# Designs tried in a protein design run: designed miniproteins, single chains. Part 13

Each design is a single chain, and the fold is of that chain. pLDDT is the mean over its residues in the fold that is shown.

## One batch from the design tools (miniprotein)

Design m455
Fold by ESMFold2-Fast:
Structure m455 (fold): chain A 82 residues (1-82)
Amino acid sequence: MAEELARGVAEGARDAAANHGKPITVEAFDAQGRLVARDVGETPDEAAYAAMRSLAALAETNGDPELAKAFRKVAEEAKKRI
């Protein structure tokens, strides 16, 4: 379940980057409004990696280790394509 969700989000980020043809800035904020992660994806694979890193950080701060693990696994896969 969590891994399936993570892959769906990564695919969405990659598709969005490919369709817009522009760098995508990904920012993640915790429940307190603090910046947890920020990355720029210049390619679809970089955008997927940035999105997965941000979501893994958010899942960790929200106390969901299984979801964080799933996002990190998908992030590692995206990073290998960069």
Scores: mean pLDDT 73

Design m456
Fold by ESMFold2-Fast:
Structure m456 (fold): chain A 91 residues (1-91)
Amino acid sequence: MTRAEFEAEIEQAVAAIRAHPDPEALREELIDYLMKSLGISRAEAEALLADPAALGEAVAAYLAEKYPEATDEQLEFAREAMERLAAALRA
């Protein structure tokens, strides 16, 4: 994935979140995803959503461990994507 492809995809995702009629339903889907992918409790997932920067770092760390061949650029895209998506859900 290039930076230009990443920016296009994240802009579409953020626009979709902001256009969604039920942002609480999207928040619940993200909580469920985080619980399943990270193996954390609901309370921990809610705390991460309250801190988009911490969420981005947690997802990047998870992906670095799961995919040790991932590049620094790929991990930075994952961190930035989660931070921006979580921030959009809070706005």
Scores: mean pLDDT 78

Design m458
Fold by ESMFold2-Fast:
Structure m458 (fold): chain A 81 residues (1-81)
Amino acid sequence: MTKEDVAKEALEQIEEIKKDLEENPLTSYVKLASYKLLLMALRLDLELAGVPEELRKEFEKGVEEVLKLIKESEEILEKLE
C-alpha cells in the first residue's frame, strides 16, 4: 500500500466510528474504550508507514471529532445511570 492508501484507510475507519456513534449513541463504556484503543492503533500504523505530516494532521482532526463524540456518549450514559 502507498502512504496515501494507509492514510485513506485510517480516515475511513474514523468515518465508520463516527457513523456508529451517531446511529448508536447509547453504547457501552467498553465499546467506547475499544474505539479509543483503535484510534491509538491507527495512529501507530500511520507513524510506522511514514505517512506525511499533512495527512497525519487530517487524521488527528478526525480523532479529535471522534473523541468529542465519545465524551458526549459517556456523558449521556452517566446521566442515565
Scores: mean pLDDT 80

Design m459
Fold by ESMFold2-Fast:
Structure m459 (fold): chain A 70 residues (1-70)
Amino acid sequence: MKISEEDIVVALLEIWLAIAKIDRERGIPVPQEEIDRLKKQVEEWIEKYKDNPDVVAAGKDLLAELDKLA
């Protein structure tokens, strides 16, 4: 089994989404600077892998959850 870079990106986006949801549910304050850095990284991956629907979907879900933490 050969894991692609895109598969790793999807897995990482899903892990970050789960963490963001947990932080929101627990009311843990996340610094705006960390949210901004993560949003930038996610947007860069969506653009780089725009032809991969799994990356685009996972990235958009994470961006939406990060907006709720702001």
Scores: mean pLDDT 81

Design m460
Fold by ESMFold2-Fast:
Structure m460 (fold): chain A 92 residues (1-92)
Amino acid sequence: SVLSIIAIALQLIGLQLDGAEIKIEVEGDSATITFSNLTPEQIEEAKAIGKQFESLGAKVKVTVEGDSVTIELSGLSPELKEMLELLQKELS
């Protein structure tokens, strides 16, 4: 739903306001979100965001390395893609 997409966007913004470094790259119907400088609690939040994308129909791969999380997304709906493209401009 649109509300679920907005909820994901707010969670990403909240993590960056709490000191996480977030990089978003969008290519076609795929995207990569890289989180860095995470606390252990923020690692769990980033993993939960990956599960939310999966619940919205995206194919999701999550990789954790130290204090970093990478979420690889494919099969994005146009609405998810548009949200991620907007955040790519604002959160870098």
Scores: mean pLDDT 86

Design m461
Fold by ESMFold2-Fast:
Structure m461 (fold): chain A 96 residues (1-96)
Amino acid sequence: DVLVRVAEAVRADPRDVERIDALARPHLGSPEQERLVALAVAAGLAGMSPEEFREFLRELEEAETEEARRRVEEREEEIYRRAEERLRALRAELAA
C-alpha cells in the first residue's frame, strides 16, 4: 500500500523530502489522491505505526453509516492535530 509506505517514510525521517516526494508523486493525479497523500504524511508525522495507519485506512474505506463516518472524521482531525504539534517541534529544533 503506497499510502502506508509514504506514512512509514515520513515517520522514519520527515526531513527526507526527496524520498517522500518520490513515493508520493506518482499518486498526485487528483484532489482526492492529494488529500490521501496529505493524510499519509500527517499520519507519519503523528507517529502512527504502519499497522495503525493501515487499520485507519480500512475504517475510512468501510465507513458506511453516519456514526462510522463521524468517528473516522474525528480520528482524522486528531491525526492532523498531532502532526501539527510534531511539525512545530521539528521547526523549533531547526531554528535553535
Scores: mean pLDDT 78

Design m462
Fold by ESMFold2-Fast:
Structure m462 (fold): chain A 68 residues (1-68)
Amino acid sequence: IEEAKEYLQKAGVLAAIEGDERVVAEVQRAVKALDEGNIEEAKKHLERAIEHASGRIKELLEKALEKL
């Protein structure tokens, strides 16, 4: 879970720099779900973030999903 949060944080920072507000919002929801112990809800938001992401951000999000 900590490794998943690290990848989510990196993806969120890059998405914010690129102005990708949809990815940022879904990453924030995934992190909140993980903090609440709701892994299924976190996966749902992470998958939505992946659908809207591309390139490096998508790769980081996919790695986060692998660590859950």
Scores: mean pLDDT 83

Design m463
Fold by ESMFold2-Fast:
Structure m463 (fold): chain A 82 residues (1-82)
Amino acid sequence: SEAERRLRELVAKLREAIRARDVPAALATLDELRAFLLEVGATRSASLAPELRQVILTEPVPVALRALDRFEALALQELRAL
C-alpha cells in the first residue's frame, strides 16, 4: 500500500540518520514519521515515538537501530490492520 511504502521510506531515512550519528536529522525525521502515523490513523505506533526519541538520544547506535526495527514492525502491523 501507499502508506506502507511511505512508512518504509521514513524509517529508512531515520535509520540512515541514526547510523550517521546525525541526531538533529534523526529527530526531525522521527517528527515527520509521527505526523504521518497520526495522519493515517496509526495512533498506537505514533504514541511510541517519544520512547524511540529517548532511545535515540541516550542509547548507543546498535540499541537505537534495534528499537527502530521493532517500531517499524509494530507500525507495519498496525497499518495492515487499518
Scores: mean pLDDT 90

Design m464
Fold by ESMFold2-Fast:
Structure m464 (fold): chain A 57 residues (1-57)
Amino acid sequence: SQKLHDAFQEASELAVRVGEEAARLLKEMADLVIKDPKSGGEEAIKRIEEAKAQADA
């Protein structure tokens, strides 16, 4: 039915948004490490700590 189809479409779009955010964070972390394996690793850790702090706020 149309209602079921619309609900699945909405859920699919929500999953894409959540997945895109996760994929984006992972890519940014990977890019930091690839660009500079030494300081990039430290920057990636700092970014995770900041994200955790914001989630806990």
Scores: mean pLDDT 62

Design m465
Fold by ESMFold2-Fast:
Structure m465 (fold): chain A 75 residues (1-75)
Amino acid sequence: DVVKGAEATIEALERAKELLADDPEAVAALEKGIEAVRRFKEAYEAGDEEAIAEAEAELAKVEPAVIAAGDRLAA
């Protein structure tokens, strides 16, 4: 279930944001990640193929920054 997967991802990113609350750069990256996943979920629920493709491109652009924030949590 794509929608449930997106919801689980948002919850995980929100939890990471709580753990990194004192790191404003990591928080900003995670907020962009949460927004990108929400847009993907909304596009999928709307059944808009073009919006889904755009949201996938946004996710790809944000992913490196989210990974970097995760690395800061693990450091």
Scores: mean pLDDT 81

Design m466
Fold by ESMFold2-Fast:
Structure m466 (fold): chain A 65 residues (1-65)
Amino acid sequence: MEIEKKIKEVIEKVRKFLEKVGGESEEVKERIKKFEEMLKKNPELIPEYEKALKEREEREEEAKK
């Protein structure tokens, strides 16, 4: 249950970043779906992506100020 929640959070953050750059392109949608399936099959990769997204969001929050 918690793993599925973490996957959803990671996917939402990735989608927000890709949508800012690519909008509604079919490539962006396919990339997001493949990435979600990969994380569901390999949940042990979730912590790595959480760390990378946390570092990116920290930089983005500092940029807002």
Scores: mean pLDDT 72

Design m467
Fold by ESMFold2-Fast:
Structure m467 (fold): chain A 59 residues (1-59)
Amino acid sequence: ARAEAERYRALAEEARAAGDLEEAIRHYQKAAQAYMRAGDFESAAALGAEIQALRAERE
């Protein structure tokens, strides 16, 4: 679960660097879910805040 969360986070950061905010948000959501399943609630909460910031940036 944690390794899967880190994989999704890496994909989200790549999408963000490419300017694809919609894809970045989706990957961050998958990463947050994987952190929750792993019991890493602090990392999940941090990604939740990042998702809100990205939503504010798009359009």
Scores: mean pLDDT 80

Design m468
Fold by ESMFold2-Fast:
Structure m468 (fold): chain A 55 residues (1-55)
Amino acid sequence: MEAVEKLVREYIEKTGSFSISDEVIKEIAEKTGVPVEEAARVAERTALRLYLESA
């Protein structure tokens, strides 16, 4: 799960977007070896946390 959070953070910082497409979530899931559904949940929570922390 920490690996998913790291990749999600890097993606958001690179793109400036808190909206992560299903395609990107699938790539992160494949790289980390977690199910797409779990990667999606972690991505949503990580994006929300970063949004609140970035202000």
Scores: mean pLDDT 78

Design m469
Fold by ESMFold2-Fast:
Order: structure tokens, then C-alpha cells, then sequence
Structure m469 (fold): chain A 90 residues (1-90)
């Protein structure tokens, strides 16, 4: 759906904005919404990979390793971005 692609683009932009503001928890919540949209679109495998990366990000955040948490959340945003790019080129 064009509307779902637009929603994923908004998730990517908001996720990056939260990371740039050093709001890792905000980025995690936003990326979780992206995983839900991917699942609704039938990208079950990519949704699962995004969820795993944010679960890892949360764990590192809880341990006070914000640098690794940011890296994990950034990776999840990158996976969402790859799906958007593939859909726009198909």
C-alpha cells in the first residue's frame, strides 16, 4: 500500500530524529511501530529481524551501553529503509 510505505518513511525519519536527539527510548518505540507495519505488509521475516534488533537495543540500554543500543536501533532503521527502497524500485 502507498499509505503503508509513507508510514514507514515517517517511522524512518522519526527514528533518525530521536537518535540525533539522543532519545534512544523514543527511537525504540518508533521502530516497534515500523515492525508492526512490516508485519501487516507481509514482511514477516524483516519484521522479526527488526524486533530482534530493538530487543537487543533495549537490553544494551538497560545495561547503560547507549553506544551499542544506538547501533542496534540504527541497524533496525536500516532494515526498514531497505524494504521501502525495494518497494519503490519494484
Amino acid sequence: SPQQIQQLQQVIQQGIDYINRNDIDGAIRTVEQGADILQQMGYDHESQRVRRSIDDGRRYRDQGDDTTARRQVGGAIGRISSVVTQQQRS
Scores: mean pLDDT 88

Design m470
Fold by ESMFold2-Fast:
Structure m470 (fold): chain A 57 residues (1-57)
Amino acid sequence: MSPLVQFLELVFSNRSVIDREKTIAWLLKETDASEEEIREALDEVIRRHPDRFRYAE
């Protein structure tokens, strides 16, 4: 598991609904990760924990 995925799981431990686009914008500001890396890591968090995390619609 990438460090970014581990970080996101920790950050979202108290949240069930994730605004995908706002989260990507926030991570682009707060981290040195590329948009592609952020999108992949965020999708991986949802994929690993679908019962805990979901995207806002």
Scores: mean pLDDT 73

Design m471
Fold by ESMFold2-Fast:
Parts: structure tokens; sequence; C-alpha cells
Structure m471 (fold): chain A 62 residues (1-62)
């Protein structure tokens, strides 16, 4: 479901943000943003995997 995909991307993004040194508040804000994006768009399983990779790369590029 969309809700399951949103939670999966949100949980992944929050975990990675915390690993890369963002505050818990910043990590939660990012998680909320990506969850909102999934809930308001038609997201395939492939799109979800790409979004996870993109989130990781953006956090790593600091």
Amino acid sequence: SKEEKAKELGDFTKEKALEYGLSEEEAEELATTVEYSVLNNEVSDEDLEKAKEDAKKMLEER
C-alpha cells in the first residue's frame, strides 16, 4: 500500500540521516517530507528503491 511504502521510505531516510550526523529533529523532518511525497504520488516499487538510493547519496555528499 502507499502507507507501507511511505513508512518504509520514511524509516529508511530517518535512519540514514541519523547515521550521517543530522539531528533527530532534522531526520524526522526529512522522513516526514519523503513520506508525504509517497502518499501524494503514484510510487512504484522501483521508484521507492531509487528514492532510497537518492536519499543516501544526498546525505553522503556532505
Scores: mean pLDDT 79

Design m472
Fold by ESMFold2-Fast:
Structure m472 (fold): chain A 76 residues (1-76)
Amino acid sequence: SPQVSQMLNDIDRRSNDIRSQSPNMTEQQLQDRLYDFWQDVTQRASTLPPSDRMRVLTHTQRIISDIRIDFVNSRT
């Protein structure tokens, strides 16, 4: 659906913003930013049909995991 496509594009844009800012973040600041990101996405996705909601949440969870892994790897 156009709504889901726009939501996924927004998620990708927001993840890129977090990635660009992450070199200047502490681990705690990154965790707080990712928590806020996850909370906002879960709230927005709550109105979607179950299959679309699962797609959006799974996509977001993978992005958050990848950001965390990249952050750790960049500092070790």
Scores: mean pLDDT 87

Design m473
Fold by ESMFold2-Fast:
Structure m473 (fold): chain A 74 residues (1-74)
Amino acid sequence: MERALELLRKGEEAYKAGDLEEAIRLLEEAARAAREDPRARAAALAGLGRLYEELGDHERAARLYAEGRALLAA
């Protein structure tokens, strides 16, 4: 959990700095680290969805949002 939260925080910092590629990398790592933490994984997927929307990949963003919502509905 601690590693996933650290990666999530670093991903948010990269996003605020305008480094979208680094933010995506960190949030993908956060999602992997949060395999046993549905809430942290959902947060990482929501962050990735937002970034892919900003990059114009609406199909991937929609898929990521749906996966995150499913985790929180269980």
Scores: mean pLDDT 81

Design m474
Fold by ESMFold2-Fast:
Structure m474 (fold): chain A 79 residues (1-79)
Amino acid sequence: KGYEALRAKKYDEAIKLFEEELKKDPDNVEAWIGLAFAYLYKGELQKAKEILDEALKRFPNNPDVISAKILFKNLTGEE
């Protein structure tokens, strides 16, 4: 799945796999987080931020999304 590609540093493959997972299940929180971090590790900070902001809007009380946003802020300085 997308996380195997992400761990292997295959960021474009990870993006494709997470987008496919979200197309099948848009409530897949793990795929939202994985997609954002794939863009982050690829160096596309603005795109990663937009994806995390959309995930937080969709799942405002989800602790994994909140934690991912905090981690993103700590890694990039973005709010």
Scores: mean pLDDT 82

Design m475
Fold by ESMFold2-Fast:
Structure m475 (fold): chain A 72 residues (1-72)
Amino acid sequence: SAELRAAVRARARGLVEAIAALPDEVVEAGLATIAAADPAGAETLRRAAELARAGRLEEAVRLLEEFMLEAL
């Protein structure tokens, strides 16, 4: 639904903003921890972090939104 997509996008945006605000070494350490339990999620988050570091925040948000919706 549109309401579900809006809620998921809001969470994806919050996560992208958090990643953009953290030092790269902290992001990499977090990704290594996630990869131990969820390799696919860690790879998606890594790609989102790379987009966020490049200033491509809206692309990072869309990537995470689609991944989260597919995981439902």
Scores: mean pLDDT 82

Design m476
Fold by ESMFold2-Fast:
Structure m476 (fold): chain A 91 residues (1-91)
Amino acid sequence: SELEEVLREYEELRERLNKLAKELEEAIKAKDAEKIEKIKEELRELLKRLEELYRRLVELDADPITLASATLDIAAAYAMILIADNVLKKL
């Protein structure tokens, strides 16, 4: 179904978000400004994809737990971008 396709894309984006979170933590510990900037750009692109996917999930009447999970993932991506920006200002 169309909903199953969107849910598969969502799971792929979640896995990417988790990977980027770990990479960001490592880059911050290493004080690697170039790597932090690269991860920030990847997080910005991922955030756009998550927001588009969230709109699609709403259109397809996805269950409230799925919508809540997607909202938290969007918030997490946004928070990581803010953290990256703040760290870069101090380097």
Scores: mean pLDDT 90

Design m477
Fold by ESMFold2-Fast:
Structure m477 (fold): chain A 84 residues (1-84)
Amino acid sequence: SMDEEKARELIRKAEEALDAGDYETALKYAKEALEYARKAGNYELVAEALGQMAGAYFGLGDDERGRRYAEEMRRYAELARERE
């Protein structure tokens, strides 16, 4: 779907920003990716977007939010696995 394509594009942009150490930009793209992933109803993409948000928060030194989003990522990854 278009929403899945947008989520994947934004996840790639978030990953590129994380690799560059641009954590604010990574967080922006990851949040947008999460919205498209939710619209698509794709739990795997929701988990990937949440994982990118966790990475960005850890990079910013916000370990509390990083851990919270990492935990939500694991939950959605498990839900995605159950669909297979």
Scores: mean pLDDT 89

Design m478
Fold by ESMFold2-Fast:
Structure m478 (fold): chain A 61 residues (1-61)
Amino acid sequence: SSLIEEAQKLAREGGRLLEEGRPEEALKKYQEAGDLFAKAGEDGASTTVRGLGEKEAEKAR
């Protein structure tokens, strides 16, 4: 799949982990998704998924 497709898959996995109450694991998936979105030139999507992961992990601390 393309970098964008892989990033979307990782972001979806992060969303499932948040629903399961696992925000630190979700953060790792959102960071991986953000890296792939950035590599694909999708800086807005990269910033959004990283920010969501960081915010949700911070709430759990």
Scores: mean pLDDT 84

Design m479
Fold by ESMFold2-Fast:
Structure m479 (fold): chain A 61 residues (1-61)
Amino acid sequence: SDAEKAAEAAKEAAKRGDATAAASAAWQIGLHGDREKGREGVRAAQAGDAEKAAEYAELAA
């Protein structure tokens, strides 16, 4: 629910080139779930891979 919405927000931020917002969203998801998956989401978002960032964010939930 909240993780899915945050993952979608991370994807949209990455599409707009807002790497900071995308990384922040992925990190917050990781804090409430799987931190390792959250870190991978941050890495993917910073690399501009919005799809992978959203995938890891969902896995972190």
Scores: mean pLDDT 69

Design m480
Fold by ESMFold2-Fast:
Structure m480 (fold): chain A 93 residues (1-93)
Amino acid sequence: MKIPEELLALKEELDKLGISLEFSVGASLETRLRDIEAINEAEKAGDKERIKQLVLRLALLNQGRDLEAQGKFEEAKKYFELAREIGKELGLE
C-alpha cells in the first residue's frame, strides 16, 4: 500500500506519542466509504485540518480492525476509542 507523504508525517508524530500506526484493509467497506466521502468533502472545502483528522480516524479504525483480527481485543479497543473521540469532534458520531 502506497502511503501519502502527509500520512507518513502523521505516523511519525503518532510514533513519538507511543502509538504504533500500520495501514491495513481491516476497516469495513461501509465505514471506509463514509470516511472517504467525508475526506473528499473536506478537500473540496479546502479544510486541511479536517482532512488530517479524518485521515487519522480512518488509520486508527484500520489499525483497530487489524489488531482485532489478531485477537488483540484490548489493544483494538484503545484504537477504536481514539477514532470515536475524533469522530465526535468532527460531528460524525
Scores: mean pLDDT 65

Design m481
Fold by ESMFold2-Fast:
Structure m481 (fold): chain A 68 residues (1-68)
Amino acid sequence: NARLEEFKRLVEELKKSKTAPAVGEFSAGEDAAARYLAEQLGIPLERAKVLVERFGSSDSLYYASQIL
């Protein structure tokens, strides 16, 4: 699954990154999804927000469930 592989690569890059890319303002639901991803993947919240921005909250949570 190409989309899942893209998600995995971005997660690994975010774990190794010295800087987080800028992201826009988030809704309460998007912020909650980003916090969950940060906790589960062991990355800072600001980097988890990149995953929600790129994949959406529902898809990010789904892909995280496939790799956790």
Scores: mean pLDDT 74

Design m482
Fold by ESMFold2-Fast:
Structure m482 (fold): chain A 98 residues (1-98)
Amino acid sequence: EKYYKLGEEYAKKGEYDKAIELYQKAIQENPNFAEAYNNLGKAYAKLGNYTMAIKYYEKAIELDPNFAEAYKNLGEAYEKLGELEKAKEYFEKARELE
């Protein structure tokens, strides 16, 4: 989708606020777009907002339970918050799905 691809371009440039806006537009056009939720979470994580990152990664795995990258990203976010047991569980799940 146009907004999703444009969001990826801005994320590559480190313009995460713009990427977030574009991923939100992609989700408005397609509410079941697991990849857009995962990338929205990644952008929030780059801004240090791990609470929002976790919310969107959880939504990505709700839409696609086999989304290995989203589980890995959840593990990384929980690790940043010091929740090491939760991080371990999500890293193990990501490994199983590879």
Scores: mean pLDDT 89

Design m483
Fold by ESMFold2-Fast:
Structure m483 (fold): chain A 70 residues (1-70)
Amino acid sequence: AAMEEARRLVDEALGYLADAIQAFKEGDIEKAIENFKKAVELLRRALEIVPDPVLQSFLEKTEEFLKKLE
């Protein structure tokens, strides 16, 4: 189902966000940027399947943080 697919993409994105935060804490900015980019791609795909205000907020916050790292 569309909702199930969107939830799966969000769960995968949260995994990349956790990896990105860990890399950032370790000072590996390149790895942090790579994982944040993967999270953004997955969140965008989920939002295309199911428009959701909470998901939109997650995407915007993640994009803002990524932009500050670049």
Scores: mean pLDDT 82

Design m484
Fold by ESMFold2-Fast:
Structure m484 (fold): chain A 69 residues (1-69)
Amino acid sequence: MEVDLSKVESYANKLREQGKKEEADKILKEAKTAADRLVASYRAGDVPGAVEAAREFEKIYKKAKELAK
């Protein structure tokens, strides 16, 4: 499973255009942290950790999409 960080970046850019720069920066930081944790878990062979990181990323993505409305 790959996380598409570019989609989150797209929503963050939309938030910045709406004047929500602080929310955009926070969402990007959270998404990058979750993506990094997913990669680290895969490298360590920690399948449960990778699943949790992927779920966390999906929650952040959904929140970013909703906030960008």
Scores: mean pLDDT 79

Design m485
Fold by ESMFold2-Fast:
Structure m485 (fold): chain A 58 residues (1-58)
Amino acid sequence: MDEMTRAIVEAARLFGAGDGERAVRVLEEAARRSKDPEEAEMLRTAARLIRRLAAQRA
């Protein structure tokens, strides 16, 4: 499993457990480590979506 897929799976697990803040951190950290600009943009987009969904739950 590649690093992007691992980050997405871990973020989804954390978000499902109620830890949206940590889920966003995992995705943003993976985006910073990514050397592929398309991969980094996908991870940042996922982080924005999780942040929005977490805010709607609160």
Scores: mean pLDDT 79

Design m486
Fold by ESMFold2-Fast:
Structure m486 (fold): chain A 76 residues (1-76)
Amino acid sequence: SAAAEEAERHYEEGLRLASQKRYEEALEHFDRALELQPDFREAWWYRGEVYLALYKETGDPKYKELAEEDFARARA
């Protein structure tokens, strides 16, 4: 579907931005991918990885909680 193709493009852009450590921009793209396709397990998983990276950088436990939630959704 057009929505699935758009979700895939946002997912790929999120991965690219995350690889550059542009985490805030990566999150915007993963959020859009998940709005378009809520069952997109890979997008849940890699958004969790970005939250985990932010937790390691900031020490803010909010990011650890967000990462654990996203990993749980990816496994469902």
Scores: mean pLDDT 92

Design m487
Fold by ESMFold2-Fast:
Order: C-alpha cells, then structure tokens, then sequence
Structure m487 (fold): chain A 58 residues (1-58)
C-alpha cells in the first residue's frame, strides 16, 4: 500500500540521516501534491511523520 511505502521511506531517512533543510523542502513538495491528490489522507500522515522526524533532529 502507499501508506506502507511512505512509512518505509521515513524509516530509511531516519536510518541514513537527513538535514532539516531537505525535510522542509520535502514537506513543501508533499503539501503541494496533497492539494490535487486522491491520496490526501496518506500524504497528510506522511507530512506528520516528516515533521516528527524533523523534531527528532532538533
């Protein structure tokens, strides 16, 4: 499922390391995509996960 794929992506970003700047850019991209996507709920959950990862870095 899309949700499982996005969750795996977050885990890989956490494992490999990612900058706050890269996360901010990704969040903006997903917010824009969410406006026109039929998967808005899954993308919203993904944004929440990315924001949580950003907090873990600070």
Amino acid sequence: SLNAKLNKEVMELRRKGVSVEDLDKRIEEIRAEKEVSPHSKQLENYIVSLEMLKRELG
Scores: mean pLDDT 82

Design m488
Fold by ESMFold2-Fast:
Structure m488 (fold): chain A 92 residues (1-92)
Amino acid sequence: MAKEEIRKLIEELRRAVEENASGETVRKLAEEAIDALGKADLSPEEAKKLAEELGKLIGEAAQKGLISEETALELGDRLVQVLQDIYERAKN
C-alpha cells in the first residue's frame, strides 16, 4: 500500500474518534490502518512515526470509552508486532 493510503486511514480514524463514532467503526479503521502499515513499503523511521500516531489515536479512543481497554491493548500489540516485523525486514 502507498503511504498516502495509510495517511488517509489515519485521518479517517482521527475523525471517527473526534466524532465519537461506534466502537466497531473505530476498531475497523484501526485494524485497516495497522494492516496497511504492515504491507507498506516504508522505512523503519516512517513506519515508527505512523505507528506512534496510530497508537495515540487508539489510546484516545479508549480514554473516551469508544473501545474497551482490552481492545486498545489488542490493537496496540498488533501495532507493535507489525513495527517489529518491519524492523526485521529492514535488517535483511
Scores: mean pLDDT 83

Design m489
Fold by ESMFold2-Fast:
Structure m489 (fold): chain A 57 residues (1-57)
Amino acid sequence: DKKKILEKIEELLEELAKLLKMPLSVLRKYLKETLELNPDNLEGILEVLEILLEELK
């Protein structure tokens, strides 16, 4: 379900923004630009974010 994947990505972006002390809006803008280039790569983006957050904990 694309909607569930997008919701999970949003949750992980919020956590990443807090860890990196970055505005969430900047991360959302970057994600949107990346998805415009690779619209079907939603699952790949989710996996990368999960790995990154695990490493940064």
Scores: mean pLDDT 76

Design m490
Fold by ESMFold2-Fast:
Structure m490 (fold): chain A 81 residues (1-81)
Amino acid sequence: MKELEEAQKHLDEGRKALKEGNYEEAVKHFERAIELLEKVDPNSELLLEAYRLLSQAYIKLKRFDEAVKWAKKAIEISKKL
């Protein structure tokens, strides 16, 4: 699906931004990927990965409340897989 391809591109770009230390850019890409994945496959391994990556980006930004929120979403998805 077109949305799945767009989500994968955002995950790849976010991952690159994380490696480069561009954490705010990484957050934007992961948020867009999550928005797309929640619409097309809300119980997917890819969505689980996106939640984990967004949580990691928030840890790097020292935004721990957001990091915990997304980590909890990752745990809930993992229980359904």
Scores: mean pLDDT 85

Design m491
Fold by ESMFold2-Fast:
Structure m491 (fold): chain A 61 residues (1-61)
Amino acid sequence: SRKAEVEEIKEKAIEGLSKVQDEQTLELALAILRQELTKYVSEEEAERLVEEVRKEVEKRR
């Protein structure tokens, strides 16, 4: 389902981006994630999901 696909993308992003220490690289990767998520969800929902990923990544760094 689209929901399962979105959750998989989100989990992979959190795992990968938690290893990134450079803020510019993190922001670029989050922008790419937003574009990828818009294939599955609305722009508004993609922005919310990206913000959730950002917060989770920052918590783990």
Scores: mean pLDDT 82

Design m492
Fold by ESMFold2-Fast:
Structure m492 (fold): chain A 55 residues (1-55)
Amino acid sequence: MNEADIAAVVDEAAAQGLDFDQIMQALRDRLGEEAVETIRRAAEAGREAARELAK
């Protein structure tokens, strides 16, 4: 599994007008739970970076 596969699924689902929960479900169905975990980890890193910049 790689980031390009995750991005392709997200882009396809978003182009179809799916909401966030539906996009996450599509990731799980096509690529498995590890893809969802990868997105969560990236989101957490982004939040930490934003917090550090606010100091």
Scores: mean pLDDT 73

